# Designs tried in a protein design run: designed miniproteins, single chains. Part 61

Each design is a single chain, and the fold is of that chain. pLDDT is the mean over its residues in the fold that is shown.

## One batch from the design tools (miniprotein)

Design m2116
Fold by ESMFold2-Fast:
Structure m2116 (fold): chain A 100 residues (1-100)
Amino acid sequence: AEGLIGELKRWKEIAEAMGNKEMAEKLEEAIRAVEEGKFDEAIEHFAEAERLYAKERGLSEDVAEELVRLLEEYYRALIAGDLDSAQRYLAEAARLMSSA
């Protein structure tokens, strides 16, 4: 949980630096949900933040939705302790971003 909160806080700092207030707000909601042990809610808030990020990067809606799906699965795998699945989803998300 602590490592996940650290990652989300870094993303919030990036969102704030970019001036994307909506993304920063969703990341703050995700952090709060993790602190409350509400991991499914945290993943939903993170997914909305990633949709805002993808839109700002000019990714197509189909690519943005696939990216969000992969990152949701990545965080679910991390929370479950399934590091092999987490690495697979993260690698696929990175590949998708590199081809966009």
Scores: mean pLDDT 78

Design m2117
Fold by ESMFold2-Fast:
Structure m2117 (fold): chain A 65 residues (1-65)
Amino acid sequence: MVEELREAAEYNLEKAKEYEEKDPRKAASYYAAASINEAGAWVEENLEELSKKAKEELEKLLEER
């Protein structure tokens, strides 16, 4: 899945560059999608550590606001 997410990020980045001059708004949405896919790949690669950290951070946020 990490490979697939990175491939999706590359695809969306390529599409963003394609539309950058023609339709900047559409390009922005593709840049956002690429960023999300890259973040997803990083999360999946570090899933064990992140699941523990996410729980701790979320609990702290909910208590502190």
Scores: mean pLDDT 76

Design m2118
Fold by ESMFold2-Fast:
Structure m2118 (fold): chain A 90 residues (1-90)
Amino acid sequence: SELEELLEELRKENDLDTVEILERMREEGIPEDAILAIAYRRLAQIYVKQGKLEKAKEYVKKAIELEENTPEEELQRAYRLAAKEEAKLK
């Protein structure tokens, strides 16, 4: 699936914390498009830091398209859950 491919890409980039957060979101019933959008945005940030600007741009575009197809309440719920789970890792 697209999500499993992005999770594997995050593992290859050594962002295991984001992998754990996204898997938790899936368990909590967050819509897959919202989870995919968060994954694409995170990978885009990683690629910007690596100087892979064209790849980052591609992934930002994919995230925006997914966000436009996700209800606002579900998108907000996804980002709030991501922030909460990230805080627990400190």
Scores: mean pLDDT 85

Design m2119
Fold by ESMFold2-Fast:
Structure m2119 (fold): chain A 86 residues (1-86)
Amino acid sequence: MSAAVRARLEAARAKLEELDAELKKNPNPSIAQLSALLDGLTAVTRDLLAAMKAAQAAGDQATIEEVAALQKRLDDLLKKLSEALK
């Protein structure tokens, strides 16, 4: 994979860990805190989408699987946020 794709995946992973830690610290976020978390998740989604497109174009199956694993972590975190709203 390219250095740029690798950097995006590392940034996305670090951001997901940061956002998960923030939600664990405050499982009932305010509307303002929830908006900040959603902005962070949107940034991760963009990075993962860009990495997936690059990997698919290159036929890089290992990178496709890595992006899919990070996408699952993103989906799990979005589920936690949805549950915090109820």
Scores: mean pLDDT 78

Design m2120
Fold by ESMFold2-Fast:
Structure m2120 (fold): chain A 57 residues (1-57)
Amino acid sequence: SLEERRKLYETVEEFAKEKGLNDIERDLILAEAFKRGLPVTKEKIEELYEEIRKRLS
């Protein structure tokens, strides 16, 4: 739903700001979250970020 997508955008943006991530890193997390379904917690977003980091290493 639009509400779930809005919440995802807000949660990912807050996570990126707190971790000091740039826009490219934020967008990669957002894209992966959409691909795997909607995470509702920062913990799930952190898991996605760790997986992305492993692929970019």
Scores: mean pLDDT 74

Design m2121
Fold by ESMFold2-Fast:
Structure m2121 (fold): chain A 72 residues (1-72)
Amino acid sequence: SEEELKEKIKEILEKYGLPTDEDVVEDVLNVLKANKGDLEKAREALREFLKLLNVPEEKHDAIVEELLKLIE
């Protein structure tokens, strides 16, 4: 369900010390939903989102792959 997906997104964000505000969780959810048919586009969109959150670039791949696993 969408609520279960939101909780899993929140858990991943918490694991990496990122904001877990409802708005941030919904932004990630919307990126995943908009790009679920194209994993490479989803990967790029998530990297861009992490840059907007000022997440260090060296952490992007690990976070992106965990988030993408939610829609596999």
Scores: mean pLDDT 83

Design m2122
Fold by ESMFold2-Fast:
Structure m2122 (fold): chain A 70 residues (1-70)
Amino acid sequence: SVSMTPEELYRFFLEGMEREREKALEEARTVLGLDPEKVKEVEELIERRIRAAREGISFAELAERLEAEA
């Protein structure tokens, strides 16, 4: 079993989100072949997700807010 302090767990999640961001942007550029403008939109959405996590907002809650904006 893994036991971590809240600070260690938070840092671990942020590191995971940064790695996920790099993968998503790479896939957008190389696999999906998106235009630089669309890649920037993806980057901005990922930045909103990371910012929400830092503020204690769950990804599910962020997704609901983004759907409401659409």
Scores: mean pLDDT 64

Design m2123
Fold by ESMFold2-Fast:
Structure m2123 (fold): chain A 88 residues (1-88)
Amino acid sequence: MRAAERLAAQGKRYLESGKKAFENGAYDQALKSFETAIAYYEKALSLQDTPELRANLAEAYRLMAEVYDKMGDKEKAQEYLAKAEKLE
């Protein structure tokens, strides 16, 4: 559906923003951007369940886990990896 595609596009923009922040060591900004990307992908997935949306959401969760791992929050890193695995 077109609505799901628009939400996924917004998710991708925040995902790319988060990746840039992460590369620059701006972990707080990266987390905020990835949380926003996750929200958009979850909403898109609720409208249209596709392998592409599941993969995008799983990538966002794995990136959240990487940021938490870099920050020394191993428990949060494991939580987000588990969320990614549930998406298959």
Scores: mean pLDDT 87

Design m2124
Fold by ESMFold2-Fast:
Structure m2124 (fold): chain A 93 residues (1-93)
Amino acid sequence: NLEKLKNASEEEIKEAIEKIAEKLGLSKEEVEYLRKNSNSIVEVMKLAMRIEAKRLGFSEEEIEMILKGWEGTLSEEELERLRELEKRLEAER
């Protein structure tokens, strides 16, 4: 399913940005950042997750771990750390 998201049209990318912006309550500045820096829906999702995690006080290292988890590229040790980060995300909601 990720391959479908990598080959999205410009219109589909725009629609994905608008849906994510509404869901996460993104500012106009953050929406413009997504539009300028996203060439696929996968990139939109990664940048949106990065913005939300930064708002919640996660470090850049922790954000990279969350993104790797979403892509399914984590080791077993990294998965345990991600579970700890997910618990923090739930607590900050």
Scores: mean pLDDT 72

Design m2125
Fold by ESMFold2-Fast:
Structure m2125 (fold): chain A 62 residues (1-62)
Amino acid sequence: MDGEGDAAAAREAAARGDGAGAATVSHENYKNGNLFGAREGARAAAEAGDAAAQESGRKSYE
């Protein structure tokens, strides 16, 4: 696990319009128990318009 670039990678992917990439990083954080990082990554991906990322963010908030 890299861990150090996960939030930055999600933000960069979302900034490029790559919601799927941001959602993938968010999902890995969620699986590792890093719910804060998962929520932040899901938010960035959702802002890029990725519906799958919206679902992931909803689950991590619940």
Scores: mean pLDDT 62

Design m2126
Fold by ESMFold2-Fast:
Structure m2126 (fold): chain A 61 residues (1-61)
Amino acid sequence: MPSSADIDRVFEAIERVAAENKDAPREERTELMKEAAREILRAAGASEEEIDRYLDQIFSS
């Protein structure tokens, strides 16, 4: 699983993408945030299974 620093980078990117796309439809905005999170988690060395678990945790609410 990614480190705390990697998780901080994920949330920073999600917040940034959400702020930049706040006027976009909810569905599109959510997809952009998921894509940003996936890229950071992949760069951190997470497997696709780990990425799917993190995305479920972040966006399950």
Scores: mean pLDDT 78

Design m2127
Fold by ESMFold2-Fast:
Structure m2127 (fold): chain A 87 residues (1-87)
Amino acid sequence: MKEKLYEEAARLFEEAARAAEEGDFEKAVELYGQATKLVYLSQGYSEEEAQERAKKMKKSMEEGLKTDPGVAITLLRMAAEISKLAA
């Protein structure tokens, strides 16, 4: 179960990076939020805690994409690779 959550998170982080590379920052932020929620759920957080933490991570990613999209995309790709290693 934990491995499946990380596998799905990795896929979502990859999709978020692709969306950001295509200039669709709104889609990238939403996919990043979904991926980070799955990561927090895999770490044993409740649905409510995972949602709150994912919301904060979404704000950080939104700011990152506005400030330095290249760095933000690199972080999304790194998150995907880390999630694959955890799966």
Scores: mean pLDDT 85

Design m2128
Fold by ESMFold2-Fast:
Structure m2128 (fold): chain A 67 residues (1-67)
Amino acid sequence: SEELEKLRELIERRSSKALPFALKLLEEHPELEEEVRKVLRESFFGRIVWHEIENFEETSSLLDLLK
């Protein structure tokens, strides 16, 4: 998809916009989670971005349990 291609470009450029873009993509297109994980695993910078997403999702999940 165009969104996954844009994510790959941001990762290749090591852009600070990669993390917020990936988070928005997962929020708007949860069905693309596996594809996003696959893209992010392909590079060192991508793996850093994925680690930050996991930290964000862990925090969000804990907040949902406190509702």
Scores: mean pLDDT 75

Design m2129
Fold by ESMFold2-Fast:
Structure m2129 (fold): chain A 83 residues (1-83)
Amino acid sequence: SEFAEEVAKGLEEAAKLLEEAGNKELAKQVRELGKEALEKKTDEAIVEALAQARNLASKDEEVKEEVLKILEEYGKKASELAS
């Protein structure tokens, strides 16, 4: 679905920012969350993946504000579509 694809793009953007900031482990975890959500093929799993990604992103002080903004934008779109 376009919903799932758009959320996956947001998670990939967040992961790239974390990786560029030098936090490759958090980037890997965020990418894994996106992959798992897409494999489950449910809107609930995708929304949960975004929430978990926000928690992971908050551990990177350098880019957390920018990453959280990206996740918030995609999370808002996901929440509206999951209704």
Scores: mean pLDDT 75

Design m2130
Fold by ESMFold2-Fast:
Structure m2130 (fold): chain A 64 residues (1-64)
Amino acid sequence: GDSLIEQRKDGLAITVMLHAVQYGKETGKYEEAKENAVGVNETLGRKDLAEETEKKLTELKEQQ
């Protein structure tokens, strides 16, 4: 399959997730970080990572 292309997409999506988490931690704007990261990762075709990013940011806000 297209494992090389998928790995590159994974790298981009992970970078987006990390930036969103950092932005949320630095600004406290977890809602805005979620919306931005979800949109970008959905554009990359990674709805799974978009949902994971949303969950991680929610957990960080709640300090679960």
Scores: mean pLDDT 74

Design m2131
Fold by ESMFold2-Fast:
Structure m2131 (fold): chain A 53 residues (1-53)
Amino acid sequence: MEINDEVFDKYAEALGISDERRELIRNAPKMTVDELEKKGRELAEKEIGKKIE
């Protein structure tokens, strides 16, 4: 889903999305799939408090 920075920041704030998650989404087009998977998994594990496999 494509969102501009202003709309994204507003939704992220309302939903309690961390700055780390916002940065991951903004940098997604510059990252490899492996980097995205690694960062996404780290953030998800941090948020739910358990390892994802």
Scores: mean pLDDT 63

Design m2132
Fold by ESMFold2-Fast:
Structure m2132 (fold): chain A 99 residues (1-99)
Amino acid sequence: MSDFEKGVEFMLEAAREYPELKEEIIKATEENKKLIEKDPVEGAKKATEDAGKFIEKAKSNPKAAGLLAAAQHFFAEAYAKYKQKEEKELEEKKRKLEE
């Protein structure tokens, strides 16, 4: 299971734990799943930002906030890996062109 997939699982657990945010969390998760297939870097970045916003809203529910923090951690790890891959590919192309 990828870091992004782990993040999605924690988001869905948080949605079950905090019914008041359930529809918003599910909607954001489905949008981020579609975005990551098209643009992995932007998808992981948006998922990380969305999880952070939900943590702020879920402060009154420590269990949901903890699950959202776990989701944010895995989305941030996915973002870092996708960003490193993109940067490495861009640097390799740049070096070949600047030869």
Scores: mean pLDDT 82

Design m2133
Fold by ESMFold2-Fast:
Structure m2133 (fold): chain A 67 residues (1-67)
Amino acid sequence: SEEDERIINAIVQTVADKNPGKLSDEDKEKIKEEVKAELERTGASIPREQRPAWAYEVAKKVAEKLL
């Protein structure tokens, strides 16, 4: 869970870096919460090695809705 938290934080930062000045701290928290919720729902079905790429796609999708 701590490792998943680190991966999620890195993904949120990557998405923010690709959208400079467009995401607030509240938006970043929203993205983090949604990625975390999706990992809780489907994490057991996603191979560990595929989780970062999968989580990144979830983060992109959430960011698109906020932009």
Scores: mean pLDDT 78

Design m2134
Fold by ESMFold2-Fast:
Structure m2134 (fold): chain A 55 residues (1-55)
Amino acid sequence: SEGEEAARNGLAGARATGSLATAQAGLHEASKAAGSDVPIPATLEGALAALEELA
């Protein structure tokens, strides 16, 4: 799905950069693509875990 692709892309970018902002951007894009509310954790660890569950 487009949401899963957005989550995979966000996860790859966040892992490459170590950026919380990149991880949160990926979650926002996955939420928008899936048409569902996705929690946006305030920590890099939480955001990466959320992206991994969606990917």
Scores: mean pLDDT 81

Design m2135
Fold by ESMFold2-Fast:
Structure m2135 (fold): chain A 82 residues (1-82)
Amino acid sequence: VVADLSPEELERLLLLGMLDVVEMGEKVRENLANIPAEYADNAKRAIEEGEKAREYLEKHLTPEEIEELRRERRALLEAQRA
């Protein structure tokens, strides 16, 4: 039940979701040369959404907190989909 999540836990899940968008945008940007032209618009949107999410995180978190969040996300992915 969603109501069982504390405000801190809900915020953490939202921040992890935003970080996911950031990392998707970063991957798209790194592989832009290998993305087919038919997906160019989707690639641009992914990069733009990643930049927005990154700006939000940088506004609300310190660089150290963002690094900790990246570490937490990586640990969760490793635990769920090793």
Scores: mean pLDDT 76

Design m2136
Fold by ESMFold2-Fast:
Structure m2136 (fold): chain A 99 residues (1-99)
Amino acid sequence: SMIEEIEKNAREYASKIPGLSESQIKTATAASVAIKGKSLEERNNIGIAIALMSAGYSDKEIKDFLKSQGYSEKEAENIIEQAKNEKSNFAPYLLKLNE
């Protein structure tokens, strides 16, 4: 299904990032699936930001992480803002993964 394809892509993307825990990878995958109307790459990056927020990382730590991945400061700030706006959309998928 389209959802399974998005899940596979998101999981593979998150799994390539050093230092993400299995829990953070699951959260990033669920968030990417929940986000609509954006490219898979945008969904995946927003999903990672949501996973890090959910794990208790500060906005500054997330920004520094995104910058280490090649994003500019403004791009990192935009991803973080989008992650905050989209965070509510991932909650149903995260709950389903914890069943």
Scores: mean pLDDT 78

Design m2137
Fold by ESMFold2-Fast:
Structure m2137 (fold): chain A 106 residues (1-106)
Amino acid sequence: MTESEIFAISSLLQYTPIEELKEYLKKLEEVLSKEKFTKEGGKILKEIVDKAVLIATNIKPEEIPEKYKEIVKEAAKEVENENLSDQERLVKIFYLAIKKYLEENE
């Protein structure tokens, strides 16, 4: 995972309302519950990625607390050795990062 990807996902965690993050978590959990990655799953992933990129382009890296970057790095590390497509890995990274963030901030 690149530093730019870590920054984008961390930015999503900090600047997205908790209720919207909970909705993303539910959508990602549904995607992960399917036996095969679907076109609908790809659409959900694109929505979340586009949101993360939009937030990241409007803030500075120093505005993100290091703890949120660590959450993303830990999520990426958990899926590093799994035999997943790039899209499936990214779905799981978003799922794990959002889940951990919500557990620590609720």
Scores: mean pLDDT 82

Design m2138
Fold by ESMFold2-Fast:
Structure m2138 (fold): chain A 79 residues (1-79)
Amino acid sequence: SMVSQETAAAIEAAGVIFLGELAKRKFPEDKEVQELAERAIELGREVLEMIKNKEPLEKIKKKVDEAIKVELELEALMK
């Protein structure tokens, strides 16, 4: 694959952060959305920091899986 696993993780992290920021902007008065959006942004930033620090790919993948779970919960609330 021309896309590395680290690049794929970075793209996913950026997407989760983007969704979190969008949710905060679209639903400023929804406490549940605000709390999940902050969690999504936090997890996405953690993934990017883990990539920067060259942590093991298995640990990065586990954190990405955590970020995806929060992303799915946030998307469900935004519908």
Scores: mean pLDDT 86

Design m2139
Fold by ESMFold2-Fast:
Structure m2139 (fold): chain A 92 residues (1-92)
Amino acid sequence: SKKEKLMKLFVLYLVLAEAYRLLGLDDEAEAARKEAEEVAKKLGFDSIEEAKKYFEENASEDLRKLEKRLRELLRRDPFAAIAEARKEIKKL
């Protein structure tokens, strides 16, 4: 569904923002966070925090598995997390 695709896009941009921040790439992190904010607005939320709560309660199993995999990559290799998140965004 359109909502599922937006929820996936939201988590992908949040992972990108966190990965860039861990690498000290502040401009790229801000840009990714701004993209996450725009996706949150498209989902009907006023903030990233509100959209994140909605995700935690309503995300599909596939989306939760994707987030878990990206979080594991983020802890192990932030560059790999960036590459995988960008790849998934391009598929949407």
Scores: mean pLDDT 87

Design m2140
Fold by ESMFold2-Fast:
Structure m2140 (fold): chain A 71 residues (1-71)
Amino acid sequence: SMEFMREVAERAAEAVREILTKAGREELGERLAEAILSGEGFDEEIVLSEEEKKELEEFEKRLKEEVEAYL
């Protein structure tokens, strides 16, 4: 479903924005969120801290659980 894929992309964009904003990198978070929502590649190499990586891993687990519960 196109609506379902859009919802997944919106949730991923929102989570990335929140994680990077908490890390003090709001501008990067907004840019990456836009890339996720538009389906465009992100041309810049993203260097994430270990804390940011852990938050993204936890978000990925939660998103996977929500997607599996929806399917």
Scores: mean pLDDT 69

Design m2141
Fold by ESMFold2-Fast:
Structure m2141 (fold): chain A 80 residues (1-80)
Amino acid sequence: SAEEAGRAAREAALKGKDAGEAARLGGEAAREAGGERAGEFADGTAKTAGGMAKTGGASDEESRELAARGAYGGAEWAAS
């Protein structure tokens, strides 16, 4: 389901050490759970969320967490 793709993306992303790795891992997990489109959207939204957080002065850890949230949203949206 869309929610399952989102959860898989977020769980994988949270294992990343930084926002970039979080986006990559979230995208890979979303692709496996929800297909190619879910993976592309998870990666894209995670990169956007993490990038915006860094631009706004967030810490590396905060940027990683926001990237993981972006991965969830992108995967769920694309798999819905």
Scores: mean pLDDT 84

Design m2142
Fold by ESMFold2-Fast:
Structure m2142 (fold): chain A 60 residues (1-60)
Amino acid sequence: SSAREEYYKKIAEMNIKINEERKEKGLTDRQIRIRLVEEMSKIYNMPQDELEARIARIEG
């Protein structure tokens, strides 16, 4: 679906941006995770705490 393609593109662009921030600012893995949760929270329009719980379930 078009909506799913849009989310994949936003996620890919987010990952590129955060990777560039990592290189430029020397972010730790923890800081990168925080930045990912912040950006994904915006993309999914979901509170960060709920998104972290959802990500933990997917990662587990």
Scores: mean pLDDT 78

Design m2143
Fold by ESMFold2-Fast:
Structure m2143 (fold): chain A 80 residues (1-80)
Amino acid sequence: DLREEAIGLASAFATGYDTSVELAKEYGRLAVEELRKIPELQPAAEQVERLLEESEENPRESMERASDLLLEVARELHAE
């Protein structure tokens, strides 16, 4: 199920952020690819991509916002 895969990658992204910004970016890219496979989540995928691009100037804040967004999406997929 693509939704389960998106949840897994979103969680991995959040975990990676706490360890390494570069690992968080890679997991974030994978999460975006999985989110793009789900039509309802394409706007969320676009927001995450933009936050990843902004991370060069504001790495901590951008990664935190991206992680929060991915966790929120994962919670919604899990709950519904």
Scores: mean pLDDT 70

Design m2144
Fold by ESMFold2-Fast:
Structure m2144 (fold): chain A 64 residues (1-64)
Amino acid sequence: PRYFVEIEEGKSLEPVKRAIRELGGRVLKEYIMGTFKGLEVELPEDKVPALSKVPGVRSVRPAV
């Protein structure tokens, strides 16, 4: 399943990208739109709660 991850303003993408890999996921796309930063990721559904608790993650939503 694919998810869209919103990054807290001012936080780095790097720790979140590392956490995604550690949870067995993959980063598919990176988005930078003004002050907004986000990632489109492939991640096992049961790992979504763990990703949502990662520092720097504001929200995790289904990408479709």
Scores: mean pLDDT 78

Design m2145
Fold by ESMFold2-Fast:
Structure m2145 (fold): chain A 91 residues (1-91)
Amino acid sequence: MALSAEEAAALRAESLAALEEAIRELEELKKKAEEAGDEETVKFLEEAIKKVEAARALVEDESQSPFDVETAASLALVFAVVAKKVAEKAL
């Protein structure tokens, strides 16, 4: 079960695209929280964005195995979904 270099690159690109989309959605919710004056939700979303960005940095590190990339991306995406749901329910 080894991915080819091209398959590993494709998986990394897909993971990066998904993480970038998650960051964009969290930043949109942060803007709504700022407009609502909800400083606690803003701070929560700032920390959530930082955590997803950390996972993106790990995915961008070509020295990481495809399994580590997939694991980091999957966990970060699940976390982003939960963070979005929490923020949307607070707003």
Scores: mean pLDDT 79

Design m2146
Fold by ESMFold2-Fast:
Structure m2146 (fold): chain A 68 residues (1-68)
Amino acid sequence: SARAELDAVVAELAAELERELGTSPETREFIAGLREVGDSMLAAGVPVEEARRQLETARDLWLEDQRS
């Protein structure tokens, strides 16, 4: 199902973020935000593959900000 695929995408991104940055309140808050954005995109009828790309872009932009 699209929901299960989205949950897997978010879990994958969460694992990557936790490996790179460790577990912090800021990292957990960002991951929760990714879940909310993903859920909103799915509710709006955005295909899972497009949702994946947008969530990966959000991760990349956030990581760039964290490295600044």
Scores: mean pLDDT 83

Design m2147
Fold by ESMFold2-Fast:
Structure m2147 (fold): chain A 80 residues (1-80)
Amino acid sequence: MEELKERVKELEERLRELEEEARNPSPELQMALSAAEANIEAARELLEENAPESLVQKYIDLAEEALREAERLLEEQKRA
């Protein structure tokens, strides 16, 4: 459980950094950031409710995927 709490904290920090860097995000980047935020919030709420670890992990995985997509899109935006 502590491992999952630390993972959620790391995801929150990564999202914050990406949001600070993405001053004028593309619609695609904004969608990816919104997806990451929603899944991080879901994982946090599930942890507070002592939900099964498998369910928390599912939302952590979804948030990780959204953050990876956001990082990719942000880099492409900087290259354009």
Scores: mean pLDDT 84

Design m2148
Fold by ESMFold2-Fast:
Parts: C-alpha cells; structure tokens; sequence
Structure m2148 (fold): chain A 98 residues (1-98)
C-alpha cells in the first residue's frame, strides 16, 4: 500500500493537484521507505520521488537520478510556476517538521 500511495502522490504532483496534506504524506512516505530495506520497485519509486523533490526545490538532480525519468521531469516542467513555488514551500515546511 505504501508503494501505491507514493505513486498516487507523484501523479498528483505531476498534475499540480497536490494539497498540503499530500505534501506532508509524501515526505513521510519517502522517509519511511528510504530508512527501510528496499525492493527493486521501491528503489525505482524513490528515484522518481527524488526527481519530484529536486524539481520542486529548484535543485539540479544528479544525472543518475534523471536517467530513466526524463518523461517524469518533462511532465513536472509543465506545472505552472506559481503552483511549483507553492508546492516547494510546502515541501520545505514538511521536511523541517521531520
């Protein structure tokens, strides 16, 4: 269920539909999965989450994180600047609470 929840949250970020609650849940799920023994599917999903994270914070992701996720990055680039800035602020606030 945690894998499906994280996939659904990534889709909400791509659509620019993520709420404050979605952002807080995203940060918590990434932390929980990142601190546990990971399956191959969980590692790939965390790599997708890293692309979302770096994009929203205006940080350049490493080439190894981007590779295989170029379509995801292209979809995230379509999110309006105002919504990206809103989500990035919420992401910083959620991370600082951990």
Amino acid sequence: SKKEELKELIEKFVKGEATKEDVEKFVKLVQELGNSEQTEEERELLKEAAVVYFHLLDLEPREDIIKGNEDLLAELDKVPKEKKEELGKLLKEARDKL
Scores: mean pLDDT 81

Design m2149
Fold by ESMFold2-Fast:
Order: structure tokens, then C-alpha cells, then sequence
Structure m2149 (fold): chain A 63 residues (1-63)
């Protein structure tokens, strides 16, 4: 399965994070073209605002 750091990176890229519907994780969610555009913007901002050390700290909080 994915780690907390992987989920954080998806969220910051603007990619859809797996959602829970009716207690079940839905992983077949297809991002729209709009989500991909927002993902590129979020990726640019992520690279300017945070780095791997912050992602590692986020992972540590979720252990």
C-alpha cells in the first residue's frame, strides 16, 4: 500500500487521493484534465515551499 508521504505528495500535486466511500477505499478514481493542470501547479509550489525533509517529518507524524 501507499505510505503517508505518498498520499501527501499526491495531494500536493493536485492528484486525487484515494477516497473512502461507504467504508471502502476507491482507488479507480481517474483525474480529469483539470486535476492534471492543478497537479502541475501544486507540484511547482510544493518544490518551492517544502522539500524531502518536510515530507519525512509528515511521515514520522503518521507512524
Amino acid sequence: GMTAADYLELALKGEPVPRVIGGKVVENYKPSKRHKELGELAKSLYGKITDKSIADAWRQLRK
Scores: mean pLDDT 54

Design m2150
Fold by ESMFold2-Fast:
Structure m2150 (fold): chain A 73 residues (1-73)
Amino acid sequence: AVTISVTVTNASAADVLAIAKAVAAVAGVTQVSVDGSTITINASDAAAATKAIQAVSAVAAKKGATITASISA
């Protein structure tokens, strides 16, 4: 399993929630939690983690948000 912690800046609470919902729809993402501007993502494998990061980046770019991500295996 892979855990990804994403901090979102330059975004509203609604934008953070939209990013979280998009990531939750990714196959192999088992859990998504939101705490303020931080989104914690649990992925079943590295492929799912890669797709989750791509989804975060795509939605954040559309919202004009800035993201920083850290990965823990």
Scores: mean pLDDT 82

Design m2151
Fold by ESMFold2-Fast:
Structure m2151 (fold): chain A 75 residues (1-75)
Amino acid sequence: SAAEEEARRERARRRVLATIRALLDEHGDSVTLAQISAALGFPSRYAGEQAFRRDFGVSLAEAVAALRAERAAAE
């Protein structure tokens, strides 16, 4: 159902953002988009970017940039 798909996407979104935040907390600005894609379970940056755009409507690079800005504002 649409409600089940929305709940699944929301859970995936939270899990993805939590994983990126954890990598940024551990490695700071030294972590790369390729390393983030690998941590999210994708074999390549391209595969991760394709899936990320479909599920989130924004690029992985844009999402990571936003989370980096969030961390900078908190520090």
Scores: mean pLDDT 78

